# Designs tried in a protein design run: designed miniproteins, single chains, continued (4). Part 21

Each design is a single chain, and the fold is of that chain. pLDDT is the mean over its residues in the fold that is shown.

## One batch from the design tools (miniprotein)

Design m12743
Fold by ESMFold2-Fast:
Structure m12743 (fold): chain A 95 residues (1-95)
Amino acid sequence: SEAEAAREAALAAGLSEAEAERRKLGVEIGRILRLIGEAIDAALAKEYEKALEYFKEALRLVQEAIPSKKLSEEEIEEKAEEALKKLKEFIEKRE
């Protein structure tokens, strides 16, 4: 993964284990935030299927970043649908 590659590159460059882990976490958080932003943009454009896919991908990355808790694919879909529903309600309230 890009996050694991960033960690390995930091270690190869002679950075500490703690710094390598920070680089990996930074990449993971950056990707999650980007996907959430893309989901919001898609929902604002009323591209709800695209927004749902971005939320699902963001949740999958959260699962990779938090090894102590894993959701099934069905649970990821349910949480993504709930997030999209709340975002859609927020947008509709402001229109």
Scores: mean pLDDT 79

Design m12744
Fold by ESMFold2-Fast:
Structure m12744 (fold): chain A 61 residues (1-61)
Amino acid sequence: SIEELKEEIEKLDKEIKELEEERAAAEAAGDKERALEIEEELGILEIEKGVLKRILEKLEK
C-alpha cells in the first residue's frame, strides 16, 4: 500500500543517517575497510530508496 511504501522510505532514511554516522566514526578511527563497506551499503540503500520513491509517485497519480 501507499502507507507501507512511505513507512519503508522513512525507515531507509533513518538507516542511511545511522550508517553515515557510523562511516564518519570509522573514518575518524582510521578503519578504512569498514568505512568503504559502509559507503557501499549506503550506495545500495540510496538506489533502493530512489526506486521506492518512483513507485510511490506512480501510485499517487
Scores: mean pLDDT 85

Design m12745
Fold by ESMFold2-Fast:
Structure m12745 (fold): chain A 85 residues (1-85)
Amino acid sequence: SELEENKKKGDELEAKLAAELAAASDGIRARGAHAYAQGYQEAKEKYADASEGERYWNATTTGVQAGRDAMAAERARAAAKAAAE
């Protein structure tokens, strides 16, 4: 089913993000985790009237991307600060 396939793909993406978060420093991890949770919740609300599989897939992909983007932005900010010192 769409739900089962999307859940499998979503679980794989979440596992990859979890590994990326575990490898990150405390500050970067906290920022990534917060952005993931926020992105996931916003996508769930945006797709509230969609199918269960579509809602799950959009929430998971949006959350994972938000988490990755937030960690990348925090790393870029830290690197810029280090270069200025």
Scores: mean pLDDT 85

Design m12746
Fold by ESMFold2-Fast:
Structure m12746 (fold): chain A 70 residues (1-70)
Amino acid sequence: MKEEKLKKLDSLNIKNPALRVLGKALIEHDVEDFLNRTPLERVAEALDISVETVEEFRKKLIEAGLIPEP
């Protein structure tokens, strides 16, 4: 099942390389709820990107069924 989730993540065509790596790590390490437990402002700060970019990323993962809704 993880292989199918990783293929689905790749199909989302995430442009930011750091977010692509994060998405793969969340699926591979079963930490799919990370973005629901962690303030998005902290994720944005850590990756040096906008909060809006992280929010859009989380929304796409939820819509794709790759992570649970908060």
Scores: mean pLDDT 78

Design m12747
Fold by ESMFold2-Fast:
Structure m12747 (fold): chain A 58 residues (1-58)
Amino acid sequence: MEEAQKLAREAVRAELAGDMEKAEELDKKALEAIKNSKDPLEALRAAQEAVAEELARA
């Protein structure tokens, strides 16, 4: 769960910095971490909340 949230935040930061290639790579890694989580739906929700928080701070 924490790994998916971290990767999702890093993807948003890369996107805001204009590094779209890195953002896409990190986003794919975040999705993979979500799929491999014990509870993928809860991990997805946590990652979405982390993205919303990062965007709100920008």
Scores: mean pLDDT 79

Design m12748
Fold by ESMFold2-Fast:
Structure m12748 (fold): chain A 74 residues (1-74)
Amino acid sequence: MKEELEREITISMALMEVGVMELMLERGVPVTEEDVRRLERVLETLRELEAPEENIRRAEELLERARRLVEEAR
Protein backbone atom coordinates (compact mmCIF):
# COMPACT_ATOMS: atom_id res chain seq x y z
CA MET A 1 0.00 0.00 0.00
CA LYS A 2 1.73 3.15 -1.28
CA GLU A 3 -0.54 5.46 0.74
CA GLU A 4 0.39 3.70 4.01
CA LEU A 5 4.10 3.94 3.20
CA GLU A 6 3.75 7.63 2.25
CA ARG A 7 1.93 8.26 5.55
CA GLU A 8 4.67 6.51 7.56
CA ILE A 9 7.41 8.44 5.73
CA THR A 10 5.60 11.77 6.26
CA ILE A 11 5.13 11.10 10.00
CA SER A 12 8.81 10.06 10.29
CA MET A 13 9.96 13.25 8.54
CA ALA A 14 7.71 15.35 10.80
CA LEU A 15 9.17 13.66 13.90
CA MET A 16 12.69 14.35 12.62
CA GLU A 17 11.77 18.06 12.40
CA VAL A 18 10.52 17.87 16.03
CA GLY A 19 13.80 16.21 17.06
CA VAL A 20 15.89 18.88 15.33
CA MET A 21 13.89 21.64 17.06
CA GLU A 22 14.30 19.95 20.47
CA LEU A 23 18.05 19.71 19.86
CA MET A 24 18.21 23.40 18.86
CA LEU A 25 16.45 24.43 22.09
CA GLU A 26 18.65 22.14 24.24
CA ARG A 27 21.82 23.55 22.61
CA GLY A 28 20.67 27.15 23.05
CA VAL A 29 20.37 27.88 19.33
CA PRO A 30 18.12 30.95 18.74
CA VAL A 31 14.60 30.02 17.61
CA THR A 32 13.01 32.23 14.93
CA GLU A 33 9.40 32.98 13.95
CA GLU A 34 10.02 30.88 10.81
CA ASP A 35 10.96 27.92 13.05
CA VAL A 36 7.66 28.39 14.94
CA ARG A 37 5.69 28.42 11.65
CA ARG A 38 7.53 25.29 10.50
CA LEU A 39 6.71 23.53 13.78
CA GLU A 40 3.04 24.58 13.46
CA ARG A 41 2.93 22.91 10.02
CA VAL A 42 4.61 19.79 11.46
CA LEU A 43 2.02 19.60 14.27
CA GLU A 44 -0.88 19.95 11.81
CA THR A 45 0.64 17.19 9.64
CA LEU A 46 0.91 14.88 12.67
CA ARG A 47 -2.74 15.59 13.60
CA GLU A 48 -4.04 15.09 10.04
CA LEU A 49 -2.21 11.76 9.71
CA GLU A 50 -3.41 10.63 13.17
CA ALA A 51 0.08 10.15 14.57
CA PRO A 52 0.31 8.58 18.05
CA GLU A 53 -1.02 10.92 20.76
CA GLU A 54 2.38 10.97 22.52
CA ASN A 55 4.03 12.32 19.35
CA ILE A 56 1.33 14.98 18.93
CA ARG A 57 1.68 16.03 22.58
CA ARG A 58 5.48 16.20 22.22
CA ALA A 59 5.12 18.53 19.22
CA GLU A 60 2.49 20.67 21.04
CA GLU A 61 4.70 21.14 24.12
CA LEU A 62 7.69 22.00 21.93
CA LEU A 63 5.66 24.51 19.87
CA GLU A 64 4.46 26.29 23.02
CA ARG A 65 8.04 26.48 24.32
CA ALA A 66 9.34 27.77 20.96
CA ARG A 67 6.63 30.46 20.81
CA ARG A 68 7.52 31.67 24.31
CA LEU A 69 11.24 31.89 23.47
CA VAL A 70 10.56 33.91 20.29
CA GLU A 71 8.32 36.37 22.20
CA GLU A 72 10.90 36.72 25.02
CA ALA A 73 13.67 37.43 22.46
CA ARG A 74 11.78 40.45 21.05
Scores: mean pLDDT 82

Design m12749
Fold by ESMFold2-Fast:
Structure m12749 (fold): chain A 63 residues (1-63)
Amino acid sequence: EKKEKERKAAQLYTASSINKAGADVNLALAARSSPEMAKVFRAEAEEDRKAAEINLEKAKEVL
């Protein structure tokens, strides 16, 4: 019910924050890597950012 929705939203928000932190780490690794490896880390950062956005959207939907 309402309390369960709030807990689910909190879990999704937490997942979003974790994915966003992962994106930041991958971008930092990209800055210190070879051009070839930088492309890989940037791609991973982009996927992490997309996952964060999806989880944030789901959190808004269940509230």
Scores: mean pLDDT 83

Design m12750
Fold by ESMFold2-Fast:
Structure m12750 (fold): chain A 57 residues (1-57)
Amino acid sequence: SEQEELAKKLKEELIKYAKETLGDEVAEELEKYPTTVEAVKQALKDLGAKLAEAAAK
């Protein structure tokens, strides 16, 4: 489906961004998430929380 294809592309971009900002460990964790719209939304929330924590340090 179009949603599945979009979720795959968004997941790839999120993994790349996480690797560049938070490192390989976070990128590997996100890579384990399912390739679905729901999982991508959860990955965005998790990444946002980790970025906020890093910015507060």
Scores: mean pLDDT 81

Design m12752
Fold by ESMFold2-Fast:
Structure m12752 (fold): chain A 94 residues (1-94)
Amino acid sequence: HMSAEAQALLAAIEEAGKALEAGKVEEAVAILREALERHGASHLIEEVRSMSREERRARGPAITAAAEAGDAAALLEYMALTIVETEEALKLKA
């Protein structure tokens, strides 16, 4: 069965996804940041940001597959990756 931690992380990802669909990008990023902070994983944002765009893209499929399997560590990495990629996309549009 999926752990309580993995279930909580998936709920945060779903909530952030709904905010993104509503165009509330800042709210979606805040939801993901708060979830990472609550799980002691805020450092992953800076680690992912230190990666090249190519490295982030190369890691994406493996992280997504593990997260879909309910791996809590992969869910945290997926959230950090989503934050960084979303912020970079906003910079390109601004």
Scores: mean pLDDT 80

Design m12753
Fold by ESMFold2-Fast:
Structure m12753 (fold): chain A 69 residues (1-69)
Amino acid sequence: MEEKKKEAEELIKEGEEAFKEGKYEEAREKFEEAAKIYRELGDDKKALEAEINAGIADIVLGVKKTLPD
């Protein structure tokens, strides 16, 4: 259980780092993976937070495609 929690925390950190680097697709994937692990652990609050962060990354990707240069 502790190992899975650490894995989820590392995925959140990797997602945040990817987001800072402008790698929104990678950030979304990392947050989605972390959310799945938190759901397995029964930590619905952290899972929801990760899902929200993944959603933000996805929105940013969509906005970048629709905004004029």
Scores: mean pLDDT 80

Design m12754
Fold by ESMFold2-Fast:
Structure m12754 (fold): chain A 70 residues (1-70)
Amino acid sequence: MVDLEGLKESAEGTKRYLEELVEAGKLSRETAEELKELIDRLVEAAEAGDFEAAKEAEGELRALAEKALA
């Protein structure tokens, strides 16, 4: 079962953290916006019960985050 409430809380916390990283100059605004979009897509897919779409969004989010934090 997808913990939708936990996922939403995690998404909001992550978006806040991304904003802090941009303000600190540790992350570009463009990359933060892309990461936020992927987080939104993940939450939307989970809300729709679309596990495949959620998994794809998670994969894209992971790849972009790993590249951005290198």
Scores: mean pLDDT 79

Design m12755
Fold by ESMFold2-Fast:
Structure m12755 (fold): chain A 60 residues (1-60)
Amino acid sequence: AQEHLEKGEEAFRAGNYAEAVRHYSEALRLDPENERARRLLREALERLGGGGVADSYLAG
């Protein structure tokens, strides 16, 4: 979980939001109760396609 969070944050800082989404999604798959990963995934999805996309992914 932690490794995917770190890689996601690196991708996010580089402007690679698609890779950030991938890593944060994997972090949440491994640790579904990780509020930090959930928040960062939402931010990355908002950068890609706006807030509505983030809500759909997080709601299941």
Scores: mean pLDDT 73

Design m12756
Fold by ESMFold2-Fast:
Structure m12756 (fold): chain A 79 residues (1-79)
Amino acid sequence: ASPKSVEEIVEEGVKAAEEFRKAGQYTLAAHFYDGAGEVAEKAGDLELAKELYLKAAESYEQAGVLDKAKERREKAEKL
């Protein structure tokens, strides 16, 4: 895929995540950050993927889903 299509997908995912986070729906916010991070990682943007996985981890922590939060932090560290 072109950088333009990847950027658009990531932007949509991040926007959805931020809206869910503001609504207190932290598990949904984490899911969208995680998905956007995966798209960035597959496109080779490892720096963006790290930031998005860390945002997913923070959102899972806010939701009380600590196991998934730890997995995303470890994934971000290994990139």
Scores: mean pLDDT 85

Design m12757
Fold by ESMFold2-Fast:
Structure m12757 (fold): chain A 64 residues (1-64)
Amino acid sequence: MPSVGQQIQGASDDVITELLSQGDLEKAEQVRRLRDELLKMVEEGRPDSEVLAEFQKRLSEIFS
């Protein structure tokens, strides 16, 4: 089973790749910054459920 950090990295990479293929460089940059923030939360020992919930919430805001 991949770690939460690996799940965030993989999911973020997929989203960034899709956005870049669409030419949406601004949203791709926002997702990259979000990924880095969430990986820092994982390193700080935040609960997996909290990190994943924040990821979903912030992705929804980027695509709103």
Scores: mean pLDDT 82

Design m12758
Fold by ESMFold2-Fast:
Structure m12758 (fold): chain A 64 residues (1-64)
Amino acid sequence: SSLAEGVDFAAHTLRALREAGLPRDRQVEVLRQLALGGASPSTLRRIAEALGLSEEEIREVLAA
């Protein structure tokens, strides 16, 4: 959705990560950098779940 900034950011980030063909460890690294940059934990969890990350990997992202 382009009507909510957080949803738009999540959709664009998810598309970019999928199109880049990044391995899972690199996807976790990118999401951790976004977390350190102040991205919303709820938005990052949504992206990580859509990418199929495990709860352990999601916790690693959110511990940033």
Scores: mean pLDDT 76

Design m12759
Fold by ESMFold2-Fast:
Structure m12759 (fold): chain A 80 residues (1-80)
Amino acid sequence: MRAEEEKERKKRLGLELQLMAGILEIVRAVTGDEEEVERVKERLVRRIAEEFGLPEEEVRRLLAMSSEELDALGEKLIAE
């Protein structure tokens, strides 16, 4: 049984998603450059996919959400 490990992974994923939403908002606010935001997203996609054993396309789908939507998703994952 790996229920404890799965709960910890879910919480960590939720926290990482919230952190990513914050980072992307900061990058937008500082640079005003959507291309730079997209470059940061692609780096985060690979990092999170590798850390959490998720397909890159799944992580990319999550990061395609708005920062507000990503924050809301992170809250739900942490609450579970």
Scores: mean pLDDT 71

Design m12760
Fold by ESMFold2-Fast:
Structure m12760 (fold): chain A 58 residues (1-58)
Amino acid sequence: TKEEALKILESEAGEELVQLLRDGNIDEAIKLAQEVLEKNGIKLSNQEIQDILLSLLW
């Protein structure tokens, strides 16, 4: 679920992801999120990852 993906991203790469997003490095944030999620057996589309990353900023 999106909630599981968000929790994994927050625990494993939350600080790096927030920094990349604040710096406007959206493509690098998506790439890092994909790598973290794939290591945990989760495969999401770029659009789904973008939706989750937007949730991290709030």
Scores: mean pLDDT 80

Design m12761
Fold by ESMFold2-Fast:
Parts: structure tokens; C-alpha cells; sequence
Structure m12761 (fold): chain A 65 residues (1-65)
């Protein structure tokens, strides 16, 4: 793995953890805000398409409530 690929994987893992923590907090507004930030970062930095799709789906579900 290149250092760039490793850094990307670490950043993706950290975003997953941040989103999971926000979801478990029970604060809906904070969860939606974190999802929006994560999605912006993922799209800007070119994270995996599957990860971006997962974030979009989670945001849609959270906003639908």
C-alpha cells in the first residue's frame, strides 16, 4: 500500500467512527451535521464511491425522520 492509500483508508475509518459515535449519541441534529461534514470531506477528497453512497443514504434516512 502506498502512504497516500494508507492515509485515505485511515481517514475513511476515522469518518466511520465519528459518524457511528454521533449516531449513538441520540442527538439527531448533531448526527445530521456530522453526516453533512463527512459527505463534504469524502466528496472533496475523492473517497471510495461505496463510502460516499453509504454517507448519502445515511443522511437521507436521518433527514426523513
Amino acid sequence: MSEEEFEREVREALLVMRVAIAKRSGNKDEYIEELKRALEEAERLGYSPDFIEWLRNELEKAEKE
Scores: mean pLDDT 77

Design m12762
Fold by ESMFold2-Fast:
Structure m12762 (fold): chain A 78 residues (1-78)
Amino acid sequence: SRREEAEELLEAARENLEKAEELVKAKAPISKIVSLVTAAKILAAAAVWTDPSLREEAEEIIKRADEVLKKADEVAAE
């Protein structure tokens, strides 16, 4: 179903963010962190397009993604 497909997309988005957060802690290259965060945002957006009822969950993932990028930028700049 569309809901099952959208839930799988949100799960993939969460997995990418978890990997990105671990890379921030490991002080990995910013390019790898940006790649994972970008993938998570695309997956979350795709989930909303597939099933709009998951918008709130997707928005939480996108906010988390923006927080990861902000932390990564701060570490890279300073």
Scores: mean pLDDT 86

Design m12763
Fold by ESMFold2-Fast:
Structure m12763 (fold): chain A 71 residues (1-71)
Amino acid sequence: PLVEREGLTMEQLAEKAANDPSIIDTIIENAEKLQEQGRPEAESLYETAIKVSKMAGLEDAVKRAEELLKK
């Protein structure tokens, strides 16, 4: 993924999200826009949001991203 290639690890992203949960909201919002356009990148963004939210301990964000991914 582009985020990993830009030198930001999943652990670093999770640490930032734990301090600022709006980062997860931004990832989910971008994934929703891509999903609306039928873009395959939407699934990868939802999976990233779920993984980062789990690492950050954001249970509600995990559930939200999983529900949106099912649509």
Scores: mean pLDDT 75

Design m12764
Fold by ESMFold2-Fast:
Structure m12764 (fold): chain A 50 residues (1-50)
Amino acid sequence: MELEEAVKNDAPLEEFRRLASEVLGDKNLDDEMAELYRAMILGANRKELE
């Protein structure tokens, strides 16, 4: 849920990537992968946003 908070606060990609690497346990998380996870969180939350 920390990743969700980062998305809500429009955190910079670099900060989101660091949080994602910590939460997911992937310390080699690239910018592109971080962007994908960010999009997944936005898409998953869409069911509750509408």
Scores: mean pLDDT 68

Design m12766
Fold by ESMFold2-Fast:
Structure m12766 (fold): chain A 81 residues (1-81)
Amino acid sequence: KKEELAKEIEELLDELLLTEDEEKKEELLKKIKELLLEGGHSEEEAEEIVEKLKKDIETLKETLTREEIEELLKKRREHHE
């Protein structure tokens, strides 16, 4: 369960980094919050984590090009298979 939860969150984070649709980004952040709550985080903790992720992703998208973000995601995938 814990490994499945972490993998699901990682997939949602990848979608967040690649999406240019603000509406979809909001939906993905909501899903991540739900998974954090399922993983045993309090509502306050989950909300704080999601808020931090939103800021980090916005900063990353402002600092890096789409191509650079795609490269980072590929490097993460290359750590395994």
Scores: mean pLDDT 75

Design m12767
Fold by ESMFold2-Fast:
Structure m12767 (fold): chain A 64 residues (1-64)
Amino acid sequence: SEEEKKKIENQKRILLGATEGVLEIALSILKKNNAPEEEIEKVRKRAEEVKKEIEEEAKEKLEE
């Protein structure tokens, strides 16, 4: 139903926002501690992977 689709979309939005917020906090801490670019890049890549997982889960639920 449209209501169920809206709930799934809202949950996706919340989880993506939370992931971005955590990433910003982590990046701020790493930059303040002069972390190497390699460490910063690893954190960015992990956040991208988590976002892709969130998007994929939402897509699967919307298609079923």
Scores: mean pLDDT 84

Design m12768
Fold by ESMFold2-Fast:
Structure m12768 (fold): chain A 80 residues (1-80)
Amino acid sequence: EERQREIDEGIVDALHEIALWLFGEKYREEIEKARKEALETGNYDEVFSEFIRQAVSEMTPDEEKKLLEERKKRAEEIAK
């Protein structure tokens, strides 16, 4: 059980990092909720797949531009 949970957490963490990188800070809270639900229910694959599908389908061109701009700002703030 602990070993399986560790594997699940690793997968969920990887998906969480990828989602944050792709969608940016705007979706951080939603990504965190998905992560929590995935870990609690064990359905990480389904939860993240559905989240990505919904995020992409709901995203407008304007929102996409804002996400890209926020991502650039975060990268610039980290870089010197």
Scores: mean pLDDT 65

Design m12769
Fold by ESMFold2-Fast:
Structure m12769 (fold): chain A 64 residues (1-64)
Amino acid sequence: PSREEIEEEVEATLYLMAGTIAEKMKDYEEAIKYYEKAVEAGKNFPEIVKAAQEKIEKLKEKLK
């Protein structure tokens, strides 16, 4: 992998982790924000995008 690919994957993973922490703190709006950033940063990594999108949909269900 290129250095740029590694940086993108790390950034996306960090946002995914931040979203998970916010979700555990019941800060669902902030969690969604971080997961959306993970999707943007991880757009070239389908596994990260899928994980983040699944979290976003689940949390939006809680905010309905």
Scores: mean pLDDT 80

Design m12770
Fold by ESMFold2-Fast:
Structure m12770 (fold): chain A 78 residues (1-78)
Amino acid sequence: SLEEEIREGIALILIGVGNLLASKGKYEEAAELYRRAAEIGRGEVKAEALRNLAEALEKLGKEEEAEKARREAEEAAR
């Protein structure tokens, strides 16, 4: 549907910008964009956002939050 296409597109753009920020070491800003992408995205796109969020959180020393994001990513990838 159009709503699904728009939602997926927005989530992918957020992941892309988050990846750019993470490449610059801006993990806090990247994590915020990945969280928004995970809220908007579904399935594989949500799982990708959550995996990237977990990595960013690990870089920030937020190990418990990173583990939660990894578990959510596994569930989203079903």
Scores: mean pLDDT 89

Design m12771
Fold by ESMFold2-Fast:
Structure m12771 (fold): chain A 92 residues (1-92)
Amino acid sequence: LKEELEKLVEEAVETAKKVAEIDKELAEEILEKARRFKENLLKGVEEAEKGTREFGETLGEAAKRNPEAKELAEKANDLAHEALEKAKEYFE
């Protein structure tokens, strides 16, 4: 579980970095939300859900501004939600 969770988080963050390379104006916000997502994922259900939601919202904004980033943003968001589901199993 922990190793799978770490891999999902790492893939989500690395994919988000590629989105940040496309949207330079949102790059700092994308990277900050990715960091908060990672840091808050194991702090509690509410913190994990909030971090994942805010990360997904920022990725969605980048995808709206840059259609070429859409697939990468969707991939990062999907990986983040898979990580959230694994983290919720850890709290149970």
Scores: mean pLDDT 84

Design m12772
Fold by ESMFold2-Fast:
Structure m12772 (fold): chain A 84 residues (1-84)
Amino acid sequence: SMKEEYEKAVEEARAFAARLQAALGPDAVSILEVEYKGTKVILVLDRDAGAETARAVAEMQRAIDEGKKETLVLVAASPAARAL
């Protein structure tokens, strides 16, 4: 279900953030929550994600512009971080 898919994505994103913080320190990852007109986006951003950060922000903007009335979880991570 949509709820189960969302909960799994949130758990995976938070586990990833915890792994990054454990390996690289507490400032290695940021979690940003944005809500606009029923569209909610959770961004998990690795400090070294580079171009992935721009991609995640663009996807967030698209979701807001399209008026998606759902919660999206977006992860921007470097290849090194994804290997942790």
Scores: mean pLDDT 71

Design m12773
Fold by ESMFold2-Fast:
Structure m12773 (fold): chain A 55 residues (1-55)
Amino acid sequence: MEKREKLQEATRRVVEAFKTQDDETSDRMAEEFRELYKELFPDANEPIIYRPVKQ
């Protein structure tokens, strides 16, 4: 899969998890996203993930 497409899907999953406002699910998805980001972009800084409230 293209790196860009993988990131887009992972971002969508994190956003959906945040919308559920389930802290365990949100934290797990955020960590999975960070792991994926590091694998795809090893030279990049850790991605900034915000937990939106009613966004």
Scores: mean pLDDT 66

Design m12774
Fold by ESMFold2-Fast:
Formats: sequence, C-alpha cells, structure tokens
Structure m12774 (fold): chain A 97 residues (1-97)
Amino acid sequence: MDDLIAEARRASDEAVEAIKAGDTEKFNEATLRLSDAVEALLRAAGFDPSTAARYAMAINLLGVAASVAKTPEEREQAVEGLRSLVDDAIAAARAAQ
C-alpha cells in the first residue's frame, strides 16, 4: 500500500509542478498517471472497481478543467479540487486497510 500511496503523491506533485511551469504536455501525462495510480490504490484497498474508476474519472476531468482554464482563479480552483480528491482517496485507502 505505501508504494501505491507514494506513486499517487509523486504523480500529484509532478502535475502541480508542470501546471505551475506552464507545461501542459507534462501536466497531461502526470494527470493520466495520477488517475491510474489512484484507481490502483483504491482497488488494492478493497474498493469496488466502479468506485475506483469514478475517482480516476473525476481526477481526469479536473485535470482537463485545469489545462483549459482561461483565468488563474479557474485554474487554481481545478488544481485545489485535484489535490483534495487525491487526499480523500489516500485517506479512504488507509481507513480501509
């Protein structure tokens, strides 16, 4: 479990760094890896596959929202949503152990 949490955290950090640097390609790659890591984490924690897939989908949608944001405020809101969802997924996985 710790390895899956570490991968989710790494992908989340890479996504935040990429969006701050204006590297949309790197951000998209990190967001896709993040969605895969969160789905794998929740499945490993014993969550239903449909629940894990919904978390992954929500992460991907927030990633798209951040990448197409037209204002700094809109982008920050999407990035905050992404961070919050990742934290919730990690907390849920730890609680289910």
Scores: mean pLDDT 83

Design m12775
Fold by ESMFold2-Fast:
Structure m12775 (fold): chain A 81 residues (1-81)
Amino acid sequence: MEKEEEIRKLTGELLELAEEVYKLYLEKPNPEILELLEEADRLAREAGEAARAGKYDEAIEKLREAKKLLEKAIEIGKKLK
């Protein structure tokens, strides 16, 4: 339950960050932002697969890495404004 709750929280955080990245990308398209968004999506998908297989530690690690990529995309997007 505890690890499943952490996955749920991280997933929610990723959705919020992805929405912010999406808004920034629409304002000023940048290839690096797109690459980071695509890589974060790949990691989130792999995390979902790991969670379904009961590999919660791997899922959490991948979600945290995806979060870092989205945070980098936000920093880049803000710099481009």
Scores: mean pLDDT 83

Design m12776
Fold by ESMFold2-Fast:
Structure m12776 (fold): chain A 97 residues (1-97)
Amino acid sequence: SERELRRRVAALVAAIGVLLSAGIFSESEEDRRADAEAIRELARETAELLAKLGASEEEVEKILEAGEELAKAVEEGDAEAAKEAYLKLAELADKAL
């Protein structure tokens, strides 16, 4: 159902926020890389669900771009860039719903 897909999108965006909170402050490069990879996977799943909900190809690409910006910021340990990228991703997902 459309309600179930919307719930899944909200859950995925929330999960990315949890990983961001845990990953960005890790002193371990290996842990930051692992969290960045998990964020990329969650962003991809978010984009796929939004496409099923009727999001345009352009909206899907913007979600994937925001997810990659976020993943890169987490990998680099850049808290400000990561926060900005996450807010952008969350806003894009909300607008596509």
Scores: mean pLDDT 82

Design m12777
Fold by ESMFold2-Fast:
Structure m12777 (fold): chain A 74 residues (1-74)
Amino acid sequence: GAALSQQVNDATKQNAEEVEKTAKEVAEKGLESGDIEGELKKYLEEGKKQTPEKAALAEQAAKRAREIVEKILK
C-alpha cells in the first residue's frame, strides 16, 4: 500500500542523505590530515562492525568521498 511505499522511499532518502553527509565528513578529514586512504579505511572498518546494510552504506560513502576529494583537488 501507500504506507509501505512511503516507508521504503523515506528509508532510501535517509540512506542517501546519510551517505552524502558521511562522505563529506570523511573527505574533509582526509584533506585535513593528508591521508584520505587512512580515513576511508577507518570508516569502512567501523561500518563492517555494524549490520550488512551499514557496511553497504559505508562502501557507498567511501566511493562518494573519493569523488568529492577529486573535485576539490581539481
Scores: mean pLDDT 73

Design m12778
Fold by ESMFold2-Fast:
Parts: C-alpha cells; sequence; structure tokens
Structure m12778 (fold): chain A 60 residues (1-60)
C-alpha cells in the first residue's frame, strides 16, 4: 500500500539521517515511519523489527 511504502521510506530516511549524526531528525523520521506502518496494518512485532534494523543501520 502507499501508506506502507511511505512508512518504509521514512525508516530508510531515518537510518540515513542517523548515519549523518542528525540524531533528532533521525528519531522523528523513525517514529513517523513506525506510525505509518502500524496504520497500514503491518503487525506491531514486524514494525518493531524494522525499527530496530533502521536504528542499527543508522548507528543509533
Amino acid sequence: SALEARGRAYLARGAELGRQGRVEEADRFLSMGAVYLLEAGVPAEEVERLAREALREGGL
């Protein structure tokens, strides 16, 4: 869905911002990404896994 794609894009952007040391912006994008994925009907356990991966990739 468009909403799921948006959520994944926000997590990817959050990871990128984290790698740049832009921690506050990274946190906002990761949080928004998780919310979009939950609203899209992605299971909470899967959203948690994707968020953890994004945090790790972002060096957060």
Scores: mean pLDDT 89

Design m12780
Fold by ESMFold2-Fast:
Structure m12780 (fold): chain A 65 residues (1-65)
Amino acid sequence: AAADAAVDAVSAALDDETAAFVRAAYGAARSHGLDPLEALRALADTLPPEQAAIVRAAIAAAEAA
């Protein structure tokens, strides 16, 4: 799925702690029936600008695939 590809790409680009947080947040969003891509966009807004840019780039790449 596009969201799964985005999570994998961002996890590879982030440090281990931030990557673990993103994976946990994505897993929780999926478990609660939330839109995973919208959840990732909302998560990006809570991260520092550099990490937020990585998450947004991964979402855009996954949506284009």
Scores: mean pLDDT 74

